# Designs tried in a protein design run: designed miniproteins, single chains, continued (4). Part 87

Each design is a single chain, and the fold is of that chain. pLDDT is the mean over its residues in the fold that is shown.

## One batch from the design tools (miniprotein)

Design m15200
Fold by ESMFold2-Fast:
Order: structure tokens, then sequence, then C-alpha cells
Structure m15200 (fold): chain A 85 residues (1-85)
């Protein structure tokens, strides 16, 4: 069984923060990739700004998990909307 000591290193709160940070960073990377393939400079700039905000969110572990998740989803929605303009 992978019943490992050191639960303090794998606490529920620490895992939740790691997952949220990972999701935000992946989302930022996706938006940056879409921005690189966008011919419209205004849309590109908007996507890069949204990616930067996601990276800032990933660097803010003090946010409650629910609030952080909502903000990530909102930024992704805005990115999708920008691409569909």
Amino acid sequence: MDDVKGSERHSREEIERSVLRGVALIAAAVLRTVARHTEDPEVREELLELARRLEELADTPELPAEEANRRVLELLRRGDEAVRK
C-alpha cells in the first residue's frame, strides 16, 4: 500500500493549492499558445494579458480554492470570447 508518512507534505490544503496553481499555469500556457497563432494584434494582446493574470493568480496561494477556480474559469471564458470576436 502506498500509505506514506509525511502527510504534512501532502496535506489536503497543500494539494488543493498545487492543483489550482497547475491549472492556472496550464491555462496561461494555452492562452499564450493561442495568442502566438492569432493574426489580430489586438486579440493577441488581450490573450497575453489574460495569460499574465492567470500567472498572477497561480502566484497567489492565499486565495480560497473556490474563488481561485472561479477566477481561472472567468479568465478562460474571456480568452475564448476574444478568439471568437
Scores: mean pLDDT 72

Design m15201
Fold by ESMFold2-Fast:
Structure m15201 (fold): chain A 61 residues (1-61)
Amino acid sequence: MLSEEEIKEKLLEIGKELRASNPSLSDEALVHILASLLVKEYGVPREKAEEIAREIVEELK
């Protein structure tokens, strides 16, 4: 299992790529995508996944 720090780093990279490829993608849509990825791929609880996803999206602004 990746550490929380490594997971955040990967999501920041994914978030940057998603925004660059889909510039019309809203912040809330990006939060939803990243949170779903955390739950599905990394087994992070939904509430914690949403928290991390919001942190990443704020960093991308």
Scores: mean pLDDT 79

Design m15202
Fold by ESMFold2-Fast:
Structure m15202 (fold): chain A 63 residues (1-63)
Amino acid sequence: AAEKAIEGAEYLLKQAKEVGSEKGIELAERAIEAAKNGQPTLAYILNVQAGLEISRTKGLKKL
């Protein structure tokens, strides 16, 4: 649970840095912190938001 949330958040942080999404980086870092602090629901929500921001940034670059 928490271990998978941390792994997912770290993956999203790497993706956010690669595409240059400042909002994605911020959300992924918050997700890692939430997962480490035993807040799996918050970590999940932040991971989803980070993924959406990364996708938005990638979408703009493909247009």
Scores: mean pLDDT 77

Design m15203
Fold by ESMFold2-Fast:
Structure m15203 (fold): chain A 87 residues (1-87)
Amino acid sequence: SAAREELERLVREGEELHQRALAAVAAGDTEAARAAAEELRRLAERLEELAEEVEEEDPELAELARGAAEGLRAAAEQTLELVRAAE
């Protein structure tokens, strides 16, 4: 389905963003790490929107999208905590 393809695409984007965030933290680039964390939060919002759109037709896909959004928010929070610890 188009919604499942969108979910898979957003999850892949989130994985790439998370790796970028971790690389920025490892490099001591706090500005890049904060930028990546903000992008992770925006991607989580897109996943929440997808969940709302498909909730009536595919509640299982909606749950997967919400779970993915929660994971990306957690990744963003962890990135920001690592940045704060390095300051």
Scores: mean pLDDT 89

Design m15204
Fold by ESMFold2-Fast:
Structure m15204 (fold): chain A 69 residues (1-69)
Amino acid sequence: MTAEEAVRRAEGVRQGALALAESGAISEEDAKRAVELAEKAIEYARQGDVEKAMEYIEKAEKILSSKGA
C-alpha cells in the first residue's frame, strides 16, 4: 500500500466515524477513539511509515466494525 492509499483509507474511516456519531449509530466516545487512531495513521503515512499507518487504520476500523460501520 502507498502512503497516499493509507491517507485516503484513514480519511474514509475518520469521515465514517463522524457520520455514524452524527446519526447516533455509535457513541461519541467510540467515534472519538476511531478519529484519533485515523489521524495518527495519517501522520505516520505522511512521515513515510506506511506499516504503522496501516496498523492504526486497522485498529480504527475494528472499533467501527461491530458498531454498524
Scores: mean pLDDT 78

Design m15205
Fold by ESMFold2-Fast:
Structure m15205 (fold): chain A 73 residues (1-73)
Amino acid sequence: MVTEEHRLAIARGIQDVAEKNNVTFSPEVARKAIEEAEKLLPEGATPDQAYEIGRKVAEKYLKLPKEGNTIVL
């Protein structure tokens, strides 16, 4: 079961990757990254594990096209 604590941890992981790379994810890209991270979350995962999965998904999404500093689909 994905809890709000898991979603917040995923979102924080995604945000930290964006901040480190000086980019912004568009709302559609952010939504897809969160959905992908939720699907990769193992049963019984901790919030720390959810954070790391969010980071890894965000790093993959850094390869998508950019409009200025915003990563888009």
Scores: mean pLDDT 81

Design m15206
Fold by ESMFold2-Fast:
Structure m15206 (fold): chain A 60 residues (1-60)
Amino acid sequence: GRLEELLAELRRLREEGNRAARSVAGSGIHQAEELIAQGASEEEVTEVAERGLRAARDAL
């Protein structure tokens, strides 16, 4: 689904990005995983993942 695609792209940037993009992508993944652990809605997790991906790409 959309969330799985966003998390996959964040993980790709964490592996392949420059230092800044890797750090930002890692933070985005951590925030999304924390929300999932807290029982947040898929909508909330998706919004956090989308913001994290945008921030990681801006760091490239």
Scores: mean pLDDT 86

Design m15207
Fold by ESMFold2-Fast:
Structure m15207 (fold): chain A 63 residues (1-63)
Amino acid sequence: MEPLTVRKTTFKDKNGKKLILETTRDKNGNVVSAKILDENGNAVEEPTSNQEEMKKLVDKYLK
């Protein structure tokens, strides 16, 4: 079983609300899941493992 790497990146949305992007990657660096959390750790979007949906999610909150 290969270890997974979890990374959390803090950012602000267009309204100034603090959010956290949590990504999980396999040992080859492939993203296996992503989710957006609020400052209290509550999920604000459904977790996804689809690359195109992850890009849309990042663009929705970071652009």
Scores: mean pLDDT 71

Design m15208
Fold by ESMFold2-Fast:
Structure m15208 (fold): chain A 75 residues (1-75)
Amino acid sequence: SDKEKAIKYLEEAIKYAEEGDGEKAIEYGKKAIAALPDELGVVSPTTKGISYAKEGDYKKAAEYFRKALEIVKSL
């Protein structure tokens, strides 16, 4: 399901952000957006996670990906 794909991609994005692999964190964040429900409340924290990863703020990137993951799990 799209929900299961979004969870998988967000978990990968968190993992790579925590490892300091910004390129992979961004890639999996983008994959998560493609799999997410078309709802701004879930897309917004994922987009912020990608933005922080692009800036090299991997701690904030992981934090926002975790926020997105919590929302997806509640759907």
Scores: mean pLDDT 83

Design m15209
Fold by ESMFold2-Fast:
Structure m15209 (fold): chain A 83 residues (1-83)
Amino acid sequence: SEAEEEQRLEERLRALEEAAAAGDEEAREEALRLIIEQARRRAEAEGRLEELRRALERARELARRAGDEAAVRLLEEALRELE
């Protein structure tokens, strides 16, 4: 059931976000990956992958300017998955 899968995904994401807020860097990275993957799947279903690519490229540039190397790495991984 799609609703049950979406509910489990939301619960998992909330748990990761809480752990990240408490200083768990691995949970923060996993939460970011999950958010990006959800955005990718929605964009693919809606035919908006090119719009997502441009948004991720802008986010990557912002992360580079901020010196957030973990975010840069995750965004580069996400961009490679859109090929």
Scores: mean pLDDT 81

Design m15210
Fold by ESMFold2-Fast:
Structure m15210 (fold): chain A 94 residues (1-94)
Amino acid sequence: SKEAEELYNKGLELYKKGKYEEAAKLYIEAANLEPFSKFGADALYNAGLAYYKLGKYAEAAMLYYSASRIYQYLGLEEKAQEYEQKADEVISKM
């Protein structure tokens, strides 16, 4: 949707400015508008990247895991495994 895309794009702008917490919030809001979609999963993954930049590894791992599960639900196993591996990697560094 246009609303979800606008939130996502604003999140990208904030991420580029190093405003990672604000970026993560907007990505999560975008994902909530399209919760069981590739877009929603990718928005959650980007929120996880933002929390990773903040050193919030538990939150980052949870978001990667949530994105992975949405891709599993969609039958997109390769992307699901990619995001699962990202979550496991972050957990191993905690």
Scores: mean pLDDT 90

Design m15211
Fold by ESMFold2-Fast:
Structure m15211 (fold): chain A 100 residues (1-100)
Amino acid sequence: MKSEKKLEAESENSGTGSIKEEADGITGEGTTKVSIDEDGVATAETEAEFRFESEEKFEKFLKEVEEELKRLEEEGRLVSIEIEYEKGVMKIKAVLKSKV
């Protein structure tokens, strides 16, 4: 519109991002897709896969995820969540919604 000096984050409005984390026997990688509809509602679809070296680390991580999900539900931002656990791998598929 008018004399905008910095546009370094313009590409974050709609796109696909990837995340990879390694911490203390937990390896995580995921992809997030963000879209904004005509009503100004932003939808973030996240698919992430986590690997655990032990059941204890899995249980601790699961508790942290459950607490975060409760917070998102209370804020009305959680649309859907799917968690699958198979052979030491946890797959999370979450859809979050935010009104802008």
Scores: mean pLDDT 67

Design m15212
Fold by ESMFold2-Fast:
Structure m15212 (fold): chain A 70 residues (1-70)
Amino acid sequence: GEELVKKAVEAVKKEDYETALALATEAYNAGNKAGAYAVMGAMDEKLGDTEKAEMAYKKAKELGGEPVKL
């Protein structure tokens, strides 16, 4: 659910990308696919890969999720 996405976003902010990816995967499997893509976009943005971040955020929006902001 949304709690997993929030924890994943906090992991991204701390640059703990391994934990962020694990939590995003759990959110995806729990049915929050939009949230999982939003977390992946936040990771790519922090890593400076703006193209991948934009693609992930676009996918999250297509799935009806709220965008994650860092």
Scores: mean pLDDT 76

Design m15214
Fold by ESMFold2-Fast:
Structure m15214 (fold): chain A 92 residues (1-92)
Amino acid sequence: SLDSLEFQAEVNIALAAMTLALVRKALPRIQEIDPETAERVRELMDEAEKLIDKSVEALKQGKFEEAYKLTQEALDKALEASRLVDEAIARS
């Protein structure tokens, strides 16, 4: 239902935001050990944050299906940034 999509979108925003907060804390460490990966992580963080902003706007407009799709993309970007952080630390 549309109500379920609204709830799932809100959950995805929370998960993406939490993941990005953890990535942000790790970013100075990644900058020291792998500056190229740090640049890619920053790009993914910026993309995820823009998608979160768009999804919040879609939610405010009652566009729950659009919001849900945007939040899935945001979460995917945030999780990719997290994976790159974990891989860089494991290689160091």
Scores: mean pLDDT 91

Design m15215
Fold by ESMFold2-Fast:
Structure m15215 (fold): chain A 65 residues (1-65)
Amino acid sequence: MEKVEAAKKRIEEEAKRLGVKAEIETEGDTIYISLLDDDVTKNSAFMIRAIAIGIEYGVSVKVKP
């Protein structure tokens, strides 16, 4: 649980740093990301970082459709 919360906080910090509009939610050991902006370049950079953070913290990161 604490690992998921720490990973969520890091992902939220990256979204703010990159100026990405996203909804970030946790369910169990999984982090769900909903992209609210259609800026492909920013969204791609953010998702690469979010996945890397998930791997580092040992939690699953998934995109909500």
Scores: mean pLDDT 80

Design m15216
Fold by ESMFold2-Fast:
Structure m15216 (fold): chain A 112 residues (1-112)
Amino acid sequence: MEKEKERERLLAEVADIITEIGKILSENPDASFGIDGAALEEAIRARVEGKEPPELNITISGKLTKEQIDKIVEAIKRLIELVKPSKVNITVNLDDPEEREYLLKKIEELLK
């Protein structure tokens, strides 16, 4: 029961972060964010049960402003700190080369 309460709390916090990312993306209809929900749930379970966590795969696509990139990277950072996956893989498919380079630099700093 105690582990179930902790899992429910972590799932709620993850859902809040995903909702925040969704709100940022709603400001730009050409932007999309992909994350494996099953891997998120398994990472939370592994954390609560003291088991080996899975890898987390994230995809960011379309068009984003630098301000939206900063907000999304900060949300991803909080998500990683919360679920503590074994490895994080981030795929960047941004249309603008300058926005893509900006996001890649932010990801490099995030994963240090």
Scores: mean pLDDT 81

Design m15217
Fold by ESMFold2-Fast:
Structure m15217 (fold): chain A 96 residues (1-96)
Amino acid sequence: AEEKLKKGLQALRNGKYDEAIKYFEEAVKESDKKLQAEAYIMLGEAYLRKGDYEKALEAFQKAVELEDTPFSYRVLAEAARKAGKDDLAAEYEAKA
């Protein structure tokens, strides 16, 4: 997982969002809950940068289900706003 997260992050930093998504999709298949949550956060970030706000929201929701943190709620709120779900975004922002 760690190697796939590293390659995905490098692709993300270089603007290669589709390549980053592929690496993060492989990383979310890990059995370690913390590594899965991290991979879903990175997957959501890649979708967010690509402009696929609905898929970003889905990925961040998976991350929150695995690991509930103020940071994960904050990125979830941002994705919800970008997806046009303002009421949902306000609910997540209150938990951040």
Scores: mean pLDDT 79

Design m15218
Fold by ESMFold2-Fast:
Structure m15218 (fold): chain A 57 residues (1-57)
Amino acid sequence: SIKDLLDKIREAVSHEEKRNQYLARAMQKALELEKENPDLGTKLINEIISVEKEMLS
């Protein structure tokens, strides 16, 4: 799930390559979900962007 991917991103905070890989997968899943359920998809996309901004150095 996207939540599991977000948890993995937080866990991999010291592993940039792994973090970026999970971030990309989470975004891809959220974009696909947005096509089926725009409200939920948009909410998850915003959550992913928030996590990305917190982790960018």
Scores: mean pLDDT 76

Design m15219
Fold by ESMFold2-Fast:
Structure m15219 (fold): chain A 62 residues (1-62)
Amino acid sequence: MLEEDGRRLREQFSPEKLEELKKELAEKRSDPVARTGAEILAIGAELDGAEELAKAYREGVE
């Protein structure tokens, strides 16, 4: 995994954007489709090295 790729994604998704994403996911947490989608997006973010974004997807839905 390249540290530079993870850093770029982290800069693209600032803490403010991650908090906004969590709020949107929390509003849809009762929707099983939204929960499944968030898990898939979290896996994609981890593969791209964006662990903070992956956490936002998982925590925002739960």
Scores: mean pLDDT 66

Design m15220
Fold by ESMFold2-Fast:
Structure m15220 (fold): chain A 64 residues (1-64)
Amino acid sequence: SELLKKIRELVDQAIEAARNGDFETAEKLLEEARKLADQSNDPEAVALVIAGELLIIGLRIEKE
């Protein structure tokens, strides 16, 4: 679905921002992805956002 593709793109962009140390942008992108996933009621979309959130938390810990 187009919605799932958009959520995936937002999560990918959030991870890339976090890898570059831009955790503020990463969090904003994740918030948008979370809202779309919640509205979709798609378990795949929800799982994708959760995985992205956990990865970004790990990156933040490693950089601090």
Scores: mean pLDDT 84

Design m15221
Fold by ESMFold2-Fast:
Structure m15221 (fold): chain A 70 residues (1-70)
Amino acid sequence: TEELLREAEEAFRKGLEAEAKGDYASAVEHYERAVELLRRAAEARPELREELEEAARYLERKKEELEKKA
């Protein structure tokens, strides 16, 4: 679970970097990876499920907005 959360944070960071560079297509791909990892972590740690699902929903909304620009 710790490994999944670390990988999710890394994917999120890469998404932010791509977005800052105006590379919206790459940002979408990185955020998509982060969502996948957050959901896997939520299944592994039910105690964190609500918080991780909220983070995933935030990134899904962000991804949808960026897809309109990519």
Scores: mean pLDDT 82

Design m15222
Fold by ESMFold2-Fast:
Structure m15222 (fold): chain A 63 residues (1-63)
Amino acid sequence: EEFEKRIKELEEIRKKVRENPSPELVAAQKAVDEYEKNGDLDAAIDAAVRELSILIQEILDLK
C-alpha cells in the first residue's frame, strides 16, 4: 500500500531525470560503459557507484 505509492513516486521522478539528465550523470554513464568495454571491472564498479550516487542526488534535488 504505502510501499506501492512510494514506488510510483520514485518511478515518476526517475522518468524526469532520464528525460533531462545532468551533464555529470551523462559523463558518469559514459565512464561506466567505457570501463566495461575495456574489461576493467574495478574501474567499472567504481564508476557505477559514482553514477548511482549522482542519480540519487539528482532524484533528491527534484523533490
Scores: mean pLDDT 72

Design m15223
Fold by ESMFold2-Fast:
Structure m15223 (fold): chain A 58 residues (1-58)
Amino acid sequence: AEPSAEETERNRKIVRLTKAIIDGNEEEVEKLRQEGITDDEIEKARLAAKNMEEIAKK
């Protein structure tokens, strides 16, 4: 199924969240949290960023 406009916006925010975490931009993470990103989504993005760094280091 094709993503809805709402799902596209949410995915865009998740991409921004993951990039902000990788860049160490905690201010952007907090702004996204205020825009409705959940604590669970932030934790998942932090784990994804950590896994990406682990893969790059191998």
Scores: mean pLDDT 75

Design m15224
Fold by ESMFold2-Fast:
Structure m15224 (fold): chain A 55 residues (1-55)
Amino acid sequence: DKEKALKEMEEAYKLTEEAAARWVQENGPAVQPHADQALAEAKKAYENTKKEYEK
């Protein structure tokens, strides 16, 4: 179901945000570029899924 897939992707994006924040907090600013990349990839996946289901 489209709604379930969107909800799953939204939750995955939120979990990635939380994980990235903790990763930077625990390992310091040296991992920030990698955390930013992971967030950008998660956002892109979420947006692509939304586009597929938007009419």
Scores: mean pLDDT 78

Design m15225
Fold by ESMFold2-Fast:
Structure m15225 (fold): chain A 58 residues (1-58)
Amino acid sequence: SAAEEALRLAELGAQGDGEAIRRAERMATKAASLGDLESAERAGRLTRQGAAQGAVPA
């Protein structure tokens, strides 16, 4: 599901994968549009964590 993909990608982004952060943002938006606001919020937190660690797309 979009929510599961958003969380998986956000976890990779938190570990330093900048492309995973970008994909997680897209999946989180889709999850929110499908009504899964909790997963979208969690993905958003992990994505911000990754960005704070300097994980940006090359």
Scores: mean pLDDT 70

Design m15226
Fold by ESMFold2-Fast:
Structure m15226 (fold): chain A 74 residues (1-74)
Amino acid sequence: APLSPLSPEERAQRTAILTALAQHGPMTEEELAKAVGMSRSTVRRLLDRLEAEGVIRRGPDGKYAVDVAGLQAA
């Protein structure tokens, strides 16, 4: 598999980031780090993995948002 299994702590950290993005909408890595109580480097690593998985997308303002549907306007 291209992805390694996550520890329970890493899964909790990922859940916290996804929850923050779902509640607040688009956020920068700095805003996420403050919201979830993690370092910016930890948040950045998790954001990179989530973006690679297609769970989140980076917007034009450098903000990250949950991309659960990926639906385009018809």
Scores: mean pLDDT 72

Design m15227
Fold by ESMFold2-Fast:
Structure m15227 (fold): chain A 58 residues (1-58)
Amino acid sequence: SPEEERARVEREIIDLTRERTARLAELRAAGDEEGIAALEAQHDRRFAELSRRLRELE
């Protein structure tokens, strides 16, 4: 159902946000500026895709 698909997308967004937060903390501790930029770009693209899908389910 659309409700079940929306719940799955919302869960994936939550999981992505948690993963990003944890990985950013690791990269900041290591002083890996290039890794931070690459991770943020990757997660921004995925977040945009998921957000677009969520809007399509409204």
Scores: mean pLDDT 84

Design m15228
Fold by ESMFold2-Fast:
Structure m15228 (fold): chain A 60 residues (1-60)
Amino acid sequence: GKEALIKYMEIAKSHSDPETQKKIDKAIESVEKEDRFTDEASQFAAEGLRLAGATQRPEP
């Protein structure tokens, strides 16, 4: 559900520039508030999932 999506978006955020982190924060707020996700939120979540798996980083 939404919690898994937000989790992976936060992983992507931790690997991003400050400007991109602000964009990810806005996408997380939209997902949480609207109960729907945007294409950008989906892309950030997919990137976070890829980073969590492919880079062998801890799964926070």
Scores: mean pLDDT 72

Design m15229
Fold by ESMFold2-Fast:
Structure m15229 (fold): chain A 62 residues (1-62)
Amino acid sequence: STREKILEAAAQLYRERGFDNTTVRDIAEAAGVGVGTIYSHFSSKEALREEVVARLREELEA
């Protein structure tokens, strides 16, 4: 799904570059979506970050 692609792209970029060096635009480009599409799934960059952290914890051994 589009939501899953966003979460996966964000997780990879956060792991590679850290939160401070990763923009919503970078995540949108990596996921193949527009910035507006990201904000339609997540209310803020903080909400996206919280979801990614929760997912990384679940997927650590996946």
Scores: mean pLDDT 78

Design m15230
Fold by ESMFold2-Fast:
Structure m15230 (fold): chain A 82 residues (1-82)
Amino acid sequence: MEELLEFIEKAKEEAIKAIKEEIKDEKKKEEAIKKLEKKAEEIKKWVKELVERNSPLSLGVILAAASIEMAGAYFDILLEIK
């Protein structure tokens, strides 16, 4: 579980770094970062629930799904803020 949460945290940090490079307006940058942080916490909660429920999904499949959700959140936030 902790390795999954650490992966999501690192993915969040990389996405925040990308937002800082792409968005030059400070207010929009702060809004995008806050939205991404909220989405990362939702994804972490979802992953915890899957692991606690002894989901038949392998850890690799859960990681792939979490990665897709993080990427989707990043693009959704960019579309809303830009």
Scores: mean pLDDT 76

Design m15231
Fold by ESMFold2-Fast:
Structure m15231 (fold): chain A 61 residues (1-61)
Amino acid sequence: SSREKLLKLIGEILRLIGEILDLERELAKETDEEKKEELKKKIKELEERKKELMEELRKLK
């Protein structure tokens, strides 16, 4: 159903937000430059995925 799809999308978006926040906290504590770049890359990938899901949510009517 449309409602089930909506709730699933919202749940996925909220999960991604949580994962991004956890990685940003890890990045704030990291001192190794190579590890910082890997964390930044992971955050960017999750932000792009979040953007995709938010676009799907916007189109769902």
Scores: mean pLDDT 85

Design m15232
Fold by ESMFold2-Fast:
Structure m15232 (fold): chain A 92 residues (1-92)
Amino acid sequence: AAEVAEGLRRLAEALEAGDLEKAAELEEELAEPLRALYEALPEEVRARIDEILRRTAAEGAALQAAGGSEEELLRIAAEGAREIADVLAEYA
């Protein structure tokens, strides 16, 4: 869990920096470990992650509808990744 949490924090840092190439590499590296970890998580922890994802998606959609910038959208995505990392670190 700690390794995946650290990976998500690095992803958030890349997104905040606008480094889309690095963000894509990190997403590819994290996809399988994150999926395996998510499937193994208690239902209560999965519910917390699902709520973060739902809120982040809603905030992103609202910002896009309002004509928000790519920088602002990447910031929302980074915040979501950090919140998920914090939940995973708390579980570990």
Scores: mean pLDDT 82

Design m15233
Fold by ESMFold2-Fast:
Structure m15233 (fold): chain A 82 residues (1-82)
Amino acid sequence: SPLEEAEEHEKKGEEARKEKKFLEAGDHYTDAGEYYFKSGELEKAIEMYEKARESYLQAGDFLGAESADEMKKIIEEKLKEK
């Protein structure tokens, strides 16, 4: 299910972050955010995109960080709608 995929990618992101593989962590957190969004877990999706942004910044991937921040803002607006 999308929720199970989200949880697995969140776990892989946390492991990559602990190993200081920040680009890999950003990619996994981005995937987790997408799957949480598809599951309707908007607050979790926002959390994952924020972790992706932080991980991409640590990796020096400023374009990845900007993309993650843009997705976070889109989902924050969706959350405000109800």
Scores: mean pLDDT 89

Design m15234
Fold by ESMFold2-Fast:
Structure m15234 (fold): chain A 89 residues (1-89)
Amino acid sequence: GPVPAAPVDIKVEKLDENTLKVTWTDPTTGIKYSVILDAKKNDSKTLTAPNGATYKVTLEKIDENTYKVTVDVYYNGQLVGSSSTTIKL
C-alpha cells in the first residue's frame, strides 16, 4: 500500500493528574489513533496500525503544565514521517 504520511491534528488531553491522552490522525486514511501516557514524567508508547504502520509517541515533560509530544511513523522499519507539538495544559 502507499507509504504513510506524517501524523496531523495532534491533540493532548489531561484526563487526570496522572494521565494524558494523545490523539493523532493519519492524513491518508482519516483514521484517528490514541495512546495513554503518564502525565508526571517523560513517557513513550508504540502503536501498530492495521496497515502495518508503527507510531511511536514520545512525551517530554518540560514543566508542571508544559509538554512536548512527538509522533513518529515508521513503515517497513523506516521513519517515514514525524510531527510534534508543544502544549500548555
Scores: mean pLDDT 84

Design m15235
Fold by ESMFold2-Fast:
Structure m15235 (fold): chain A 104 residues (1-104)
Amino acid sequence: MSPEQRARLARLRARAAALPNPAVRAAALEALELVEKEENEEIRKAALDALELALELKDEELALEIITRVLDLLRNKDKLSDEELLAALKGLVEKAEFYKKYVD
């Protein structure tokens, strides 16, 4: 993992730990732990992008939706190809950006 990605992960972990909603906090921290163990840099970047956007959402239900989908994809990565996993994570980035701009 690059020093820049390690610093990003540490910042997101600190932000997640400070979240008032225990369900969002627990899901975000678990997703970030799985991201740290991810060996594919493109998959790791896409997951971090989705999680960072989700943590910026004001609506906790929308944040939890994105975070739990990232978590489920990473937990089940052995059932998906790297291409399928990356495409799914990029789809979650687009969905989180849509939520931030138009719904949140």
Scores: mean pLDDT 87

Design m15236
Fold by ESMFold2-Fast:
Structure m15236 (fold): chain A 81 residues (1-81)
Amino acid sequence: MKVVEGDVTVESDLSKEVAEALAKFVARMGDVVFGSEVESQVYLLTGEKPTVEVDEKEKKITITTSKGKAVITVKGKKVVK
């Protein structure tokens, strides 16, 4: 599924509720999106610590859990690990 919140896009095999919550969380972050904060939010939402991969050049964060993957793409913000 694909969820869009402002300049944030989440493409996910996770539940719609988790994908929407992640999109809103990242959209509410300031000018810098930290992969570590996204990891903490996924843990809070799912109860599982995800594997997080950050592509700073493409402004993408890939989240992997036992239940699926999510790819978060941001526009107008910096992405860091």
Scores: mean pLDDT 83

